# Designed miniproteins, single chains, continued (2): the designs that were tried, part 68

Each design is a single chain, and the fold is of that chain. pLDDT is the mean over its residues in the fold that is shown.

## One batch from the design tools (miniprotein)

Design m6353
Fold by ESMFold2-Fast:
Order: sequence, then structure tokens, then C-alpha cells
Structure m6353 (fold): chain A 80 residues (1-80)
Amino acid sequence: SAEFEELRKAAEAGDDLRAAEILTRQFRPGGEFDFELLKERIELLLSVRRPSHFLLGLIVLGAPDEETRERIREYLRETL
């Protein structure tokens, strides 16, 4: 997808702010959060280079609610 290609380019450039913006686009007020899509995007980042703690922090901070934030924290702990 176009977003997947944008994310790849941001990761290759080391642009953490841009990568976080793309990753968190699905965190819409009142919207349903797609956790599987987030996992695919994180796997793409891992295929390019190790994400910084700053980028990981932005992803966690961007979570729409505490339940989603905890799921992201658990996934990152298990994957990294």
C-alpha cells in the first residue's frame, strides 16, 4: 500500500517523527483500532532497522486508550 511504502521510506531515512505519524494514522477519535495492521507496520520497521526507543515511545503514547496502549506495550516487549 502507499502508506506501507511511506513507512518504509521514513524508516530507511531514520525519520522517527514521520514513522510515528504514519503508524498512528489509525488512532482516530471514536474509531476502531486495527491491531493486526499495527503489527504489520512494526514488522516492516524491524525489517529495515531497529526502531529507536523514541519511536517506540511515540507509538505507545499515540494509543487511543489504555487497553490498546497495554496491548502495544506487551507486543513490543515480546517482539523486541
Scores: mean pLDDT 75

Design m6354
Fold by ESMFold2-Fast:
Structure m6354 (fold): chain A 80 residues (1-80)
Amino acid sequence: SKDEAIKKILEILDKLIEELKNPKVRELVKKGAEILKKTGNVSEVIQLLAKAAEIARKEGDRETEFLVNSALSKISLVWN
């Protein structure tokens, strides 16, 4: 169901937040989780995570980029 998919996406985001050391990227992911909780808008969450991955890439933070992209892949599998 859509509600179960959203719950699973929130679990993916919560795990990502725990693993992230980059404060700017972590704040964007936290913002995504709050938007998802309030609105259920997965598309906006995906856009915020894509922005977070781009920030990490530009900073040369390969670990953070990998973690965010891995979360995006998991979200795409759950939401499709």
Scores: mean pLDDT 89

Design m6355
Fold by ESMFold2-Fast:
Structure m6355 (fold): chain A 80 residues (1-80)
Amino acid sequence: MKEEIEELRKRADELLAKLTPEQQVVVDSAAYPFEQMGLWAVAEAVRTVVAAALLAGKRLPSDYPIPRSLEEVDAILATL
């Protein structure tokens, strides 16, 4: 678990560094509810997929599954 959270955070940080400040606010806003619930792995996974979608110039589907793991993140990213 700890290693997976660290890898998700690293991926999120690398993607966030490529985004504009306005896009970073969108990513943080998407992850905020999960952080407030203490779901840190989910929060970092959400940051990763939202940041990647913004960087790719694509919108995530409104019904996209909330990612809980690296495998679920990779599955969503494959649809972008």
Scores: mean pLDDT 76

Design m6356
Fold by ESMFold2-Fast:
Structure m6356 (fold): chain A 51 residues (1-51)
Amino acid sequence: GVHILGQLYGTMTVHAWASERLGPEYQKILDYSRKSAQYYKDLRDKYLKSQ
């Protein structure tokens, strides 16, 4: 939905700010967030189908 795009932009701006403080470790956090998002999305999709 449209609201998802808005939330994505918000979190991305926050992440940009955090990258300045965390530095290289921020790349690791991004990797985790991406993996988590993919996992939840996949799990939610599977759950809805199994319902």
Scores: mean pLDDT 64

Design m6357
Fold by ESMFold2-Fast:
Structure m6357 (fold): chain A 86 residues (1-86)
Amino acid sequence: MAEQIRQLFNLLAKEKGLKPLEEMTPEEREKWREFVRDFVRQLARDLVLHGYSEEEIDAVLEAIRQVFGEEMAEYFRKEVEKLRAE
């Protein structure tokens, strides 16, 4: 799961002409944060709207934590909870 999320994100990043996270300057990391938030928000929406189980969503949450870090994993969790409350 984590490897698949990373590969998908890297493919989208390459389309935008962005470098891998490890090679970024502080300015590029800020642009990445916006792009990652958008990706994570869209992923949360797609998973909830398609009726994915809590177990499946938790697996994606863990993958996001491994690829993008704890801050982004918490953002994903909050987006999922907001969508489930609607």
Scores: mean pLDDT 74

Design m6358
Fold by ESMFold2-Fast:
Structure m6358 (fold): chain A 68 residues (1-68)
Amino acid sequence: SSLAREVLDKLETVVENAGSVDELIAWLQSLGAETVERLVAEADSLLDPEEAARLRTLLQLFRPHIIP
């Protein structure tokens, strides 16, 4: 849950042009593709429905840089 929230917050910050895209991508890659996919799959049990939907939408934007 805390990791899912942290990922969402970092994604929102970058989308608002307030953070480093390169640092976000590097950090997400360091979590590993399996962990990122698990966060997407389990989002509805880790976050509020609104936050879970937002996390899925934003991770889809960054997915080409993280997950093959």
Scores: mean pLDDT 76

Design m6359
Fold by ESMFold2-Fast:
Structure m6359 (fold): chain A 122 residues (1-122)
Amino acid sequence: DVERVAEEARERVLNLIGSEESAEVVRETVLAAPTEEEARKIAEALLAAIDELLKGHIEAANLDDEKEAEEALQRGIDRAREVLERLSRELNLSPELRERVRETLDRIYDILKKGVEQVKNR
């Protein structure tokens, strides 16, 4: 059941990063899978990549220098993209699904980056 896999992925993302917007983007991406097997592959690849984004975000939050924080965020997204690309190959995702998961990761990165900017402006 693709819907169940999508909801499980949404809850896991919400628990990892606390972003309802990011969790919904992942749910929508997983729901677009043609089969339950492809949905599980998409969820696995995205969750692994999001974990790398979170590590970069935590590193950046512990840095007082703005340039060093930006470099930590950049390392996080670079690692996330590497993990996503590797898993997409290992799991044999179609070219269309690979493009979709890349777009989803980029959207999550933008959401998290905007969240940091809003907190910093307080």
Scores: mean pLDDT 83

Design m6360
Fold by ESMFold2-Fast:
Structure m6360 (fold): chain A 95 residues (1-95)
Amino acid sequence: TGPLKRELVEENLKKAEEAGNEEAVEVLKRMLELPEGLPSGVALLMAHLGLPADVTPEEVRELMLEMLRKAGLSSKELEEEIERVAEELRRVLEE
């Protein structure tokens, strides 16, 4: 997935506000609080779950792993993907 682009999120926010889509407005506002360069899928997930912009990579990792366990979807491949996402988030937040 491509990196989060602030200008595209702002454009979509304006469209959602004009359409009266309150759910999309809340999600897009949360995405604007997140750092640029995050994978768009991760940013969208964090926004939907209401995670704060200052959340740590470790907190994201733990939450995603817990969600997989509760859904009965735990697999080595999915756990490795979550670890990659957490590492990428760490790199973005440190740079």
Scores: mean pLDDT 69

Design m6361
Fold by ESMFold2-Fast:
Structure m6361 (fold): chain A 131 residues (1-131)
Amino acid sequence: DPALEALEAHIERALAAGLSPDEAVVTAAFYAVDIDAPAELFDWLAERSPDPRVAGLLRALALARRRAERLGLSPEDRGQVLGTLMQALIEVMRHGSIEAAREVLLRAAEAFEAAGRLRVAEVLREAAENL
């Protein structure tokens, strides 16, 4: 699988650069979002994260990716969902707080709902509930 090989290469490069295992996995997750990777690759990254909070956010990314596809979200709307979840993941990395990550998702959901992006808001609220 070329995408899996690319994720492994991203992790190896990050580790070689002196990043922690969780930082290396998060770097690979940014690449997975950029290529609109299938949900299974986010689950694969979660299994490789030593921090259960980081692993939990990566599993939330996998669930959100599956839910967005099931709801028929456009590639642009999927990008907004996954990008928001990556911002939540960065909050966990900076502050070690699942509550801060949940607040990022809920605030984004309110903004998307106000903009009439109801399905994007739904996926983000469900992701926050599963943290």
Scores: mean pLDDT 89

Design m6362
Fold by ESMFold2-Fast:
Structure m6362 (fold): chain A 74 residues (1-74)
Amino acid sequence: SMEEIEKILENLKKYLESLLEEEPDRPEVIVNLINWEKKEVENDPSLSEEEKKYFEEKLDEIKREMLEKAKKLQ
């Protein structure tokens, strides 16, 4: 469901923010984690096309936010 996707995205964002605080010099770890999640979403047969699109768009938004934060911490 969209509600479950939103909860997953919220938890992922919090995890990535803590990871960035611990290792601000390694933004590639964040990129790799998000790219892996996008691949998992694309290949998940339980998700509708609408849910996949929403999930992937939100993952791209989180990726952009985290990379901007990493840039400011360097």
Scores: mean pLDDT 82

Design m6363
Fold by ESMFold2-Fast:
Structure m6363 (fold): chain A 84 residues (1-84)
Amino acid sequence: MKKKIEEEKKAINEIFEELRRWLLDQGLVTEEEADKMSLVEIVELAYRADPERTREILEKYADKSIEAQVYLALLLIRETVEKL
């Protein structure tokens, strides 16, 4: 379904832009560095800086993106392992 693919791409782009803007606002990356980073690298950096905010951003898009759901699951596994 073309519409579903477009919705997922839009959600992924919005996650990327929101996390990138937040990292830039916090001074954790330069614009040049952010442009070279993958979504995975941006999510990892954002999570290290503020795990709760990163989760909130991903949760906003989880219903529209399987990729966002996967990142949320990975973050939950990481938090659980760190508590062990």
Scores: mean pLDDT 74

Design m6364
Fold by ESMFold2-Fast:
Structure m6364 (fold): chain A 86 residues (1-86)
Amino acid sequence: SAAERAHLQENLDRLEADLAALEAHFNSLSPAEQAANRPAYLAALDVGLGQLAQLEAVTTDPELRARIAALRARLDALRARVEAVP
């Protein structure tokens, strides 16, 4: 329905905004701060991936599924960068 689509769009917009904020914050940190925050970032990314999986399970709209795939790729890319921190 239109209401279900609007709700899914709002959830994706929020996840996209949260990810953008997380990316910007991580990029602003010194190497020592990145190392100190690594466990918290990994936990936050796991939560984001879990929320995205729940949205994917209920989403049949091809456009929204494409947005979910793009967001997953961005989350995976940030996770790889965080995991690479010594």
Scores: mean pLDDT 88

Design m6365
Fold by ESMFold2-Fast:
Structure m6365 (fold): chain A 65 residues (1-65)
Amino acid sequence: LPEILTSKEVFPGVSAEEAAKRYEAEAEGDVRVSPVEEFGDKEFQLVSVTTPTSVHVIELEGDAK
């Protein structure tokens, strides 16, 4: 079974959507993104990267516009 990995990354001064876009440009594998959610002055977005051996779910935190 593929391994499921979870992590969180914080990007001060950028939106969660912009952070996810930067991640997509660098990641190898199948990348999928969730809708952006706003909580107070922060934005959150989930990114999943699927490889043959793992599914990595990343929670991105950015600053709201």
Scores: mean pLDDT 71

Design m6366
Fold by ESMFold2-Fast:
Structure m6366 (fold): chain A 84 residues (1-84)
Amino acid sequence: SRDDAIKITVSGIMLAGMYVEVEIYKKQGQISDEDYKKMIDIVDNAKKKMHTLIKNKADADDILKVARQAEDEVKKILEESKKK
């Protein structure tokens, strides 16, 4: 449906945005090499899981949930960095 297409598109935009944000933090020296690797691994794993769900014609809400979970995990690493 159109609503499902929008959710899948938004999920892809969220994923792309996470890559851009992580690269900006790395370039600005705001995150360690270890935290950079952890964040990229989270985003890469989310991408693989989203591709599998799309291939299996899973619900668009499940695809969006994967993107949101990855965003939350990346934000947690950033919050821990800010508390130090």
Scores: mean pLDDT 86

Design m6367
Fold by ESMFold2-Fast:
Parts: sequence; C-alpha cells; structure tokens
Structure m6367 (fold): chain A 118 residues (1-118)
Amino acid sequence: MSDEEIRELVARLRDPSASVEERLETARELVRAARELAERGTPEDVARAVDLIEAVLGEAMRLAVLGDEAAQREAEELVREAREIFERIAPRLSPAERARLAALIEDTEALLAAQRAA
C-alpha cells in the first residue's frame, strides 16, 4: 500500500460525514497496511505502523462509547489486531515509544471491558 493510499485512508477515518460501516472498513484497511509495514520492518515503516495503530485505537475508542453490541465486537477485534502488530514491532521501538503505545492499547482494552460490563 502506498503512502498516498495510507494518507487517504487516515483522512477517511477522520471524516465526520462517514458512516460507522465506512469507518470500520477504513479501520480494517489501516490494520492491513500497519501489518504490511510491520513486516517490512524499516525504521520509517515501523514509525508509520505506530501512527496507523494509534488511528485504529482511536476508532476503537469511538466505537466503544456507542453502546451497540456489534460496534463493541468490531472495536474488540480492532484492538486485538493492533496488539498483535504492536507485539511484532515492539523490539524495534524505543523504550519510551513502546511504553506509550502499550499504555494506549491497555487503556483502550480497559475502556472496552468497562463498556461491556455496563
């Protein structure tokens, strides 16, 4: 996936006029892109994968507060995939970046668990 295609997907994910279904499809495309970048493993690709993981986690957090069971399941899947990609790139991250991204994933997982329990 090209840098331009990735930028277009991120912009689409942040479009307030996009439907939940359109944002979910975009988030899944970003997960695919992040996985490919993580596999390539250059410092630039890893940095881009971090940015995409953050975008996906942001969408998962938005879905978590909607209170819809289908949205909750999709958010949980996005977070699981983000964690898998994070674990692959973690050895290539600085300690500070690793701690920051790990905390963001953990906070998102905690939010999803709290919403599910409500």
Scores: mean pLDDT 81

Design m6368
Fold by ESMFold2-Fast:
Structure m6368 (fold): chain A 90 residues (1-90)
Amino acid sequence: MSAEEAVARGVAGGLAAARAGTGKLLTQGIGAALRGIGLGFELQLLGALPKDFNWSEAAKKLPVPETAEAAIAEGYAANDELQRILDALK
């Protein structure tokens, strides 16, 4: 996926899991959203994402996960792809 899609999926997936989940899923959802934001910020600093990139608008183009478990899985997969992109830029 593109870096823009990966940021949108990571943040949106984490937030969706946090909204729908309880206990561990709530905590994992918040963690995934924060990781996506941090990785997106690092990509912006490296010039791999536009400084005016709007993850909220990008997230509107994505399918809504049906469950909190699907949302957290999507968030984790997207954050892992973001980490791979960052590691390739080092």
Scores: mean pLDDT 76

Design m6369
Fold by ESMFold2-Fast:
Structure m6369 (fold): chain A 61 residues (1-61)
Amino acid sequence: MEELYKKMIEEREKRIDSLAAAATPEEVAQADELVKKYGITDERERRILLASLAEDARGRA
């Protein structure tokens, strides 16, 4: 039984989706450039990358 771990994963995914949805056009452009550079074809990987860029930019700003 791993219900706690599953809930943590769900909350993490929800946070990633929220960050990606709130990303600026500049962050989207940066993510698209990295996707092209590294050959990322998975939509989930792209979303995680976009969320990471958005979080990093806001944390530093």
Scores: mean pLDDT 73

Design m6370
Fold by ESMFold2-Fast:
Structure m6370 (fold): chain A 87 residues (1-87)
Amino acid sequence: IDELIEKYAEKAKKENIPVEEALRELAIELALKLGLEKELAEKLAELLLELHRAPSLDEETEKLLEELGEAIKNKDTEKIKELIEKL
């Protein structure tokens, strides 16, 4: 998930668009591929933005984000929904 955030942040800088818009587009694209609802896509965008901006995360949030990254890689839609709701 860090690689995707970094890639979209770099794209935003090159295209001179806000990082928030780039991360929102990433979340929408992931939601479409995974069959997630728009509300979950928006929450995912907020989580990606927080991860990009956060200087430090608490241990529980770090673990949930690691699990979310694995669930995205495995295309486990149910696990992604569960983790987004917990975050």
Scores: mean pLDDT 69

Design m6371
Fold by ESMFold2-Fast:
Structure m6371 (fold): chain A 94 residues (1-94)
Amino acid sequence: SELFEGLVEAHRRGDVEEALKNAFLLIDTGGDINAQDEEGRTLTHLVVETLTKAGKLELAEEALKLFKNAGADLSIKDKEGKTAEDILEEGKKK
């Protein structure tokens, strides 16, 4: 998906605005919210990590809830064995 690829690139750059834009457009257009990149990361992993790295913890918690309500599978683990919730909790420790 072009939107998912745009989200991966926004995450790589730490671009919060573009990450959120691509994530919400992907959801609104009926894209696969549970699609994984080459690192096993879903849309939820990428957005939560981008927000936590930017220090936006409350927004990361809100995004996690919104994506769960939109059909995100929060049990999916990336190649490091981490869920999106694990990434959020690690972000809170920094």
Scores: mean pLDDT 86

Design m6372
Fold by ESMFold2-Fast:
Structure m6372 (fold): chain A 77 residues (1-77)
Amino acid sequence: MDKQEQAQRAAALKVAAQLLQQGKSPEEAKETVTKLLVQAGVDEERAKEIAEEAVKTALEVGPDAAIAQAEKTLGKL
């Protein structure tokens, strides 16, 4: 996996999990993460895919576990 792509996916997961932890809906978290990735220079189509995967993962493992996973990945980069 490209180191930059791995960093983008980990950052997206952390932000999505933090938004869910704050009580945002999955739809609001997807929209916010997508906008942040597009602002960082990610193609809109790819940004939507990364945001959807990040929110799905955060819901599957829980926000606290998702944040820990993302921080562990970012710490290794």
Scores: mean pLDDT 82

Design m6373
Fold by ESMFold2-Fast:
Structure m6373 (fold): chain A 75 residues (1-75)
Amino acid sequence: SDEELEAALQALPDTLLAGLILQEARERDVEGLRKLLELAGPKLSSPAVRAALERILAESTDPEILALVREALAR
């Protein structure tokens, strides 16, 4: 469930959450990435997660992934 996933993400070290976000972007799993960014909440402000988002901006050519990451960075 989204509640269980959110609880799991909030319990993860920021570096592991950053790794999951990078993995979903590299696999071009737009829906998986959207869900992770939605449920990450305040952790989007962590240095590790922000670094992962900046890396996706540099590496990705997928316009949907780039749009999701730009929205997350604007928060």
Scores: mean pLDDT 83

Design m6374
Fold by ESMFold2-Fast:
Structure m6374 (fold): chain A 70 residues (1-70)
Amino acid sequence: SPGGEVEELLRELNEKYKTGLSDESLLALAEAIKSEPTFARLAKDKEALRRRILQWLDLGSEKPLPEEAP
């Protein structure tokens, strides 16, 4: 299994900010992040990746969870 920095960061931020996201939601977010066309660029910039994650956790702006897409 890939030990993912994205998954670990999502779990850390979920606990730190008490967003109440389930492990399943965190995995779905990680997959969505990795599936973005810009992910390779985001992965080179850890700070940009962190800011993107904070936006999905509704800590920077209002965003829906990717897993809720129809």
Scores: mean pLDDT 64

Design m6375
Fold by ESMFold2-Fast:
Structure m6375 (fold): chain A 72 residues (1-72)
Amino acid sequence: AMPWLDPDALLEELKPLGVTEQQLRDALAFIGERLARGEPVTPEALAKELGISLEKAQAILDELVRRGLLPP
């Protein structure tokens, strides 16, 4: 886990959009793997990998960018 990342705070912002704790944890793992490989993280790739809607994938990435945890 990232030492500065608060998954509970992220989940509270994403709950109104129907994002579950498990979906958020899976998303963070996928994003971390992609960043470690120097690969781009797109909403389409995240949605495909997790089997979630593009809307939910975009919301997760937007929240991470807003918090400075991911580049725009």
Scores: mean pLDDT 76

Design m6376
Fold by ESMFold2-Fast:
Structure m6376 (fold): chain A 85 residues (1-85)
Amino acid sequence: MEEEKQKMLEEAKQALEENRDEAIERLEAVLAKYEEALARTKPEDHPKIEEVAAILEELLRMLREGAPVEELAEFIVERQLKLEE
């Protein structure tokens, strides 16, 4: 568990460090797709889509505010692990 989490943190940190601006653009595009999915999905499926959308919105906010890559990577990994529960 810890080794896998550490590897995910290192990969996320490197990706964010190299492509922060591109990450913002990609997240905006993905978020737009989730808004389209909500419009086309049944109400009973909305909670899961809304949960993921909220995570993406928070990540986008942190990226735009200039949060450190370490904080961003930790947020991504922690949220991904919680979604697997």
Scores: mean pLDDT 72

Design m6377
Fold by ESMFold2-Fast:
Structure m6377 (fold): chain A 55 residues (1-55)
Amino acid sequence: SSRDVLFRVGAAELERLLAEGRVDEARAAIAKVSAQDPELGARLREYFARLLARM
């Protein structure tokens, strides 16, 4: 689905930002997505939390 494509793109962007140490920008990106699509934003926030927990 288009939403699954958007999730994969967003997840890759969050991984890139985290790898660069740009955690605040990653959180800002999630907030922007959540404003437009709360469900997608929640999925990305959960994914990001799991990435942080494994560092």
Scores: mean pLDDT 85

Design m6378
Fold by ESMFold2-Fast:
Structure m6378 (fold): chain A 74 residues (1-74)
Amino acid sequence: SMEEEAREKIEELLKELKEIEKKIQEAVNNGDYKEAQKLDEEALKKEFELLTELRKKGFSLEEIVQLIQEVREK
């Protein structure tokens, strides 16, 4: 279903964001604030790209937030 496909994409995004968050912390710990900023911008871009895709598929912003919460609570 479209909802299952949305959940799978959200799960993959959250996994990618967790890895980026780890790299941001490593960059900050090493004093590499330029790399940390670059990684933060990459994370934001990925989040907005998925949001835009799900919105185009007919999901409301409220539905997307609910799906993200459900995936995070698993």
Scores: mean pLDDT 86

Design m6379
Fold by ESMFold2-Fast:
Structure m6379 (fold): chain A 99 residues (1-99)
Amino acid sequence: QRTPVLSLEDLERLLEILEELIKLLKENKDKSSEEVIKLLEEFRDEALARETNPVLAALLQGIVDELIKIIEQKGIEAAIEFAEEYVGFLRHQIRALKS
């Protein structure tokens, strides 16, 4: 059986980080897109400074970069919907690994 690139613990940490990010977006949805993007960049930089797994770090950076693009193109609520859908997918993946 092939060793997964991300462990169950890595996926659970990513889930916790994304849930905090969704909370940040929801608490700041009344702010301008520019202000919310700056908050996301600060959140990303803090999370990346603490992450030791380079694959998880790259995935987190990619997710935040995509959220920034969605905010710029469609607004904060669309970014929240994307993040919530991604969290749903991640919960499904974690459940599959526990079987």
Scores: mean pLDDT 82

Design m6380
Fold by ESMFold2-Fast:
Structure m6380 (fold): chain A 90 residues (1-90)
Amino acid sequence: PLSDDQVVQRAVDRISSLISQYQTGVNNLQQRYDDMVSRNSPQSIIDSIRQSIQQMQQSIQNFQDWRRQSQTDPSTARTQLDWFGQLYGT
């Protein structure tokens, strides 16, 4: 089993990776949003992308909260690693 310090570090690393992936996703969706607006795309498609951006931004905030909690509480870090299937992994 991993030590508390190892569990915290792995949880922080995993969550930080997710934050980076979602931030890249938001940037890509914002580029698509701008492109679709410039092309006068249907409003329903523009609204859908805007909603997706908002959902991803909310997920980023949740991940930032999880990372903060994991840094202060090894039991929270273990729960997060178990959720990601990383508790006993490499």
Scores: mean pLDDT 81

Design m6381
Fold by ESMFold2-Fast:
Structure m6381 (fold): chain A 85 residues (1-85)
Amino acid sequence: SEKAIKLIEEAIELVREMLKEEDVIKQIGLVLRAIGLVLEALSIDKRLEPVAEKVIKAGLYAMKGDYEKAEKLLEEAEKELEKLK
């Protein structure tokens, strides 16, 4: 569970980095890495599904340029993740 939580924390940081990135190809690289970490975390602890869904949705909103929705979803993901510690 601790390892799975750390993987989701890394995925959140990658999506946050994406919000600061102006290069679309680098943004795609960051979101793909975040998806990989999310999938690994879910293979360890399925209780992370609601948090994982919010992280992936945040990345998708960031790709659409909706940074306000992306930030809100990342904040919600962090709050839900803290409840699992």
Scores: mean pLDDT 85

Design m6382
Fold by ESMFold2-Fast:
Structure m6382 (fold): chain A 85 residues (1-85)
Amino acid sequence: AAVTDARSLSAEELIERIEKMLGAELSEEQRKKVEEALKKSYAGFNTELAKIYNEFHKEKYGITLVPEDEGYQTLFGAIIARSIQ
């Protein structure tokens, strides 16, 4: 599947899409984590973004979406695909 390159988005656009998918506004600290993820290499960015969103989801709903090492790329793909629709 063609995954949109999230690195083509601004930090503000990516934060807005994450907030919409999560159904909640991100804290200032959570927003900074998204901005820091954008400073990583492409592979590191995808993994880090998936990891922090998994943590945000656990904080909001009490459960993680995917196991730490196995679903990060899939979770990242789901975030971007859902935010575009």
Scores: mean pLDDT 68

Design m6383
Fold by ESMFold2-Fast:
Formats: sequence, C-alpha cells, structure tokens
Structure m6383 (fold): chain A 85 residues (1-85)
Amino acid sequence: MERVRRLAEELARAIAAGDEATAERLGAELERLLAAIEDEEERIRLEVEAQGLGLAAGGLVSREEFEARVGPLAEQLIAKARAEA
C-alpha cells in the first residue's frame, strides 16, 4: 500500500515538474504494482488516490471526467479516499 501511494505521489510531482521521462517510468511502475494487488477494493481505493494526486499536480485527469467514467461508485470511492487523505 505505502509503496503504491509514494510512487503515485512521486509521479504527480514529476508531472507537475514537466519531467516526462521520470513520469513515464513512474507511471509504468505504478500500473505494475496496482495490477499485483489481488484485493479489488484496495486496488480501486489506491487508484482513486493516485488520480487525486494527479489532479492536484495540475491536470493529469479532470475530476469531472473521472467522476463520469467511474459512474455510480464515484462519490463513495472519492469520499473514502478523502477520509484517508
């Protein structure tokens, strides 16, 4: 868990800094670690946290686009992620 969270935070910083090479490397590693998580709920929670960090870093994914894509679960997942922020 902590490793995925730290990696997502480092990715967000690399994106904010405009470091494309580092962002690409960290993004690939984050996807690999998320794919290794067997608990679906834990994986979804960390994915929402990662997207939240990307939004804070200046536009990796818009909140409106994310909420529209996640559909009925968006508010529950975001509320859970915010409670842990």
Scores: mean pLDDT 57

Design m6384
Fold by ESMFold2-Fast:
Structure m6384 (fold): chain A 92 residues (1-92)
Amino acid sequence: MRVSIELYDEEGNTILVLPDMESYEEAVELAKTAIETLFKQGYKKLRVEITADSEETARRMAKELKDFAESLGYKVEVEVSGGRAVIEIEEA
């Protein structure tokens, strides 16, 4: 398995890139930590882009990050197409 995750701010500037991660668990943990930390630092909207070797992996990871962000009280929209997922997270 390989997963790449990119986080962008409201203006479309790249905040963080996690390229070609081979551990699903590490990729999810780092993405969750980044989301929580950035919102605590005052970000109001984040876009998370996932590129995975399979649609199943992209969809699973997108759902896990969506559920996590919603548990923190944020609004989340998810779009999945093939091995790619886009998650938009914003302050409620």
Scores: mean pLDDT 86

Design m6385
Fold by ESMFold2-Fast:
Structure m6385 (fold): chain A 58 residues (1-58)
Amino acid sequence: KEEEIKKYKEKLEELEKEGVRALVLDHDYQKAEEIKEQIEKLIEEAKKKLGVSESDLL
């Protein structure tokens, strides 16, 4: 279960990097918004699948 949490955390970190890059470097606000939605979806998925809170993922 901890290994599954770690996998979700790694995925979230990669998406956050992509989102920051899109927002700050590329000024691609549409892409940044799409990545933000993917992050929120992954958090909800992990909460349902693993029974963890958002703070356990961040």
Scores: mean pLDDT 77

Design m6386
Fold by ESMFold2-Fast:
Structure m6386 (fold): chain A 105 residues (1-105)
Amino acid sequence: SPLDRLRELLKQLQESLDSMVEAFRNNDILRFTYELFRIMSLVTEMELLLRQMGRLDLAERLSELSREFSKKVLEAIRNNDVEGLERITEEFVERLQELVDEAEK
């Protein structure tokens, strides 16, 4: 089902976010860059899936969350703030889980 696919994408996104934080902590630029591109791809797939499900409200919310996330990530990178990046990714995952839970209703 589209909802099962949405949950699978969220799980993959959580794994990629964790890997991105670990790469940043280890100064692994190649892995960090790979995970960042993967995160962007997964978010795009989730947005397209929500639109296909007729949940334009949730697709727009995801787009807003993604823009806020990107801004915060950029600020954390500029400040070399590993702890800030961890908090930002945890907050993003929590907001995405709430969005997926709402899609089930």
Scores: mean pLDDT 89

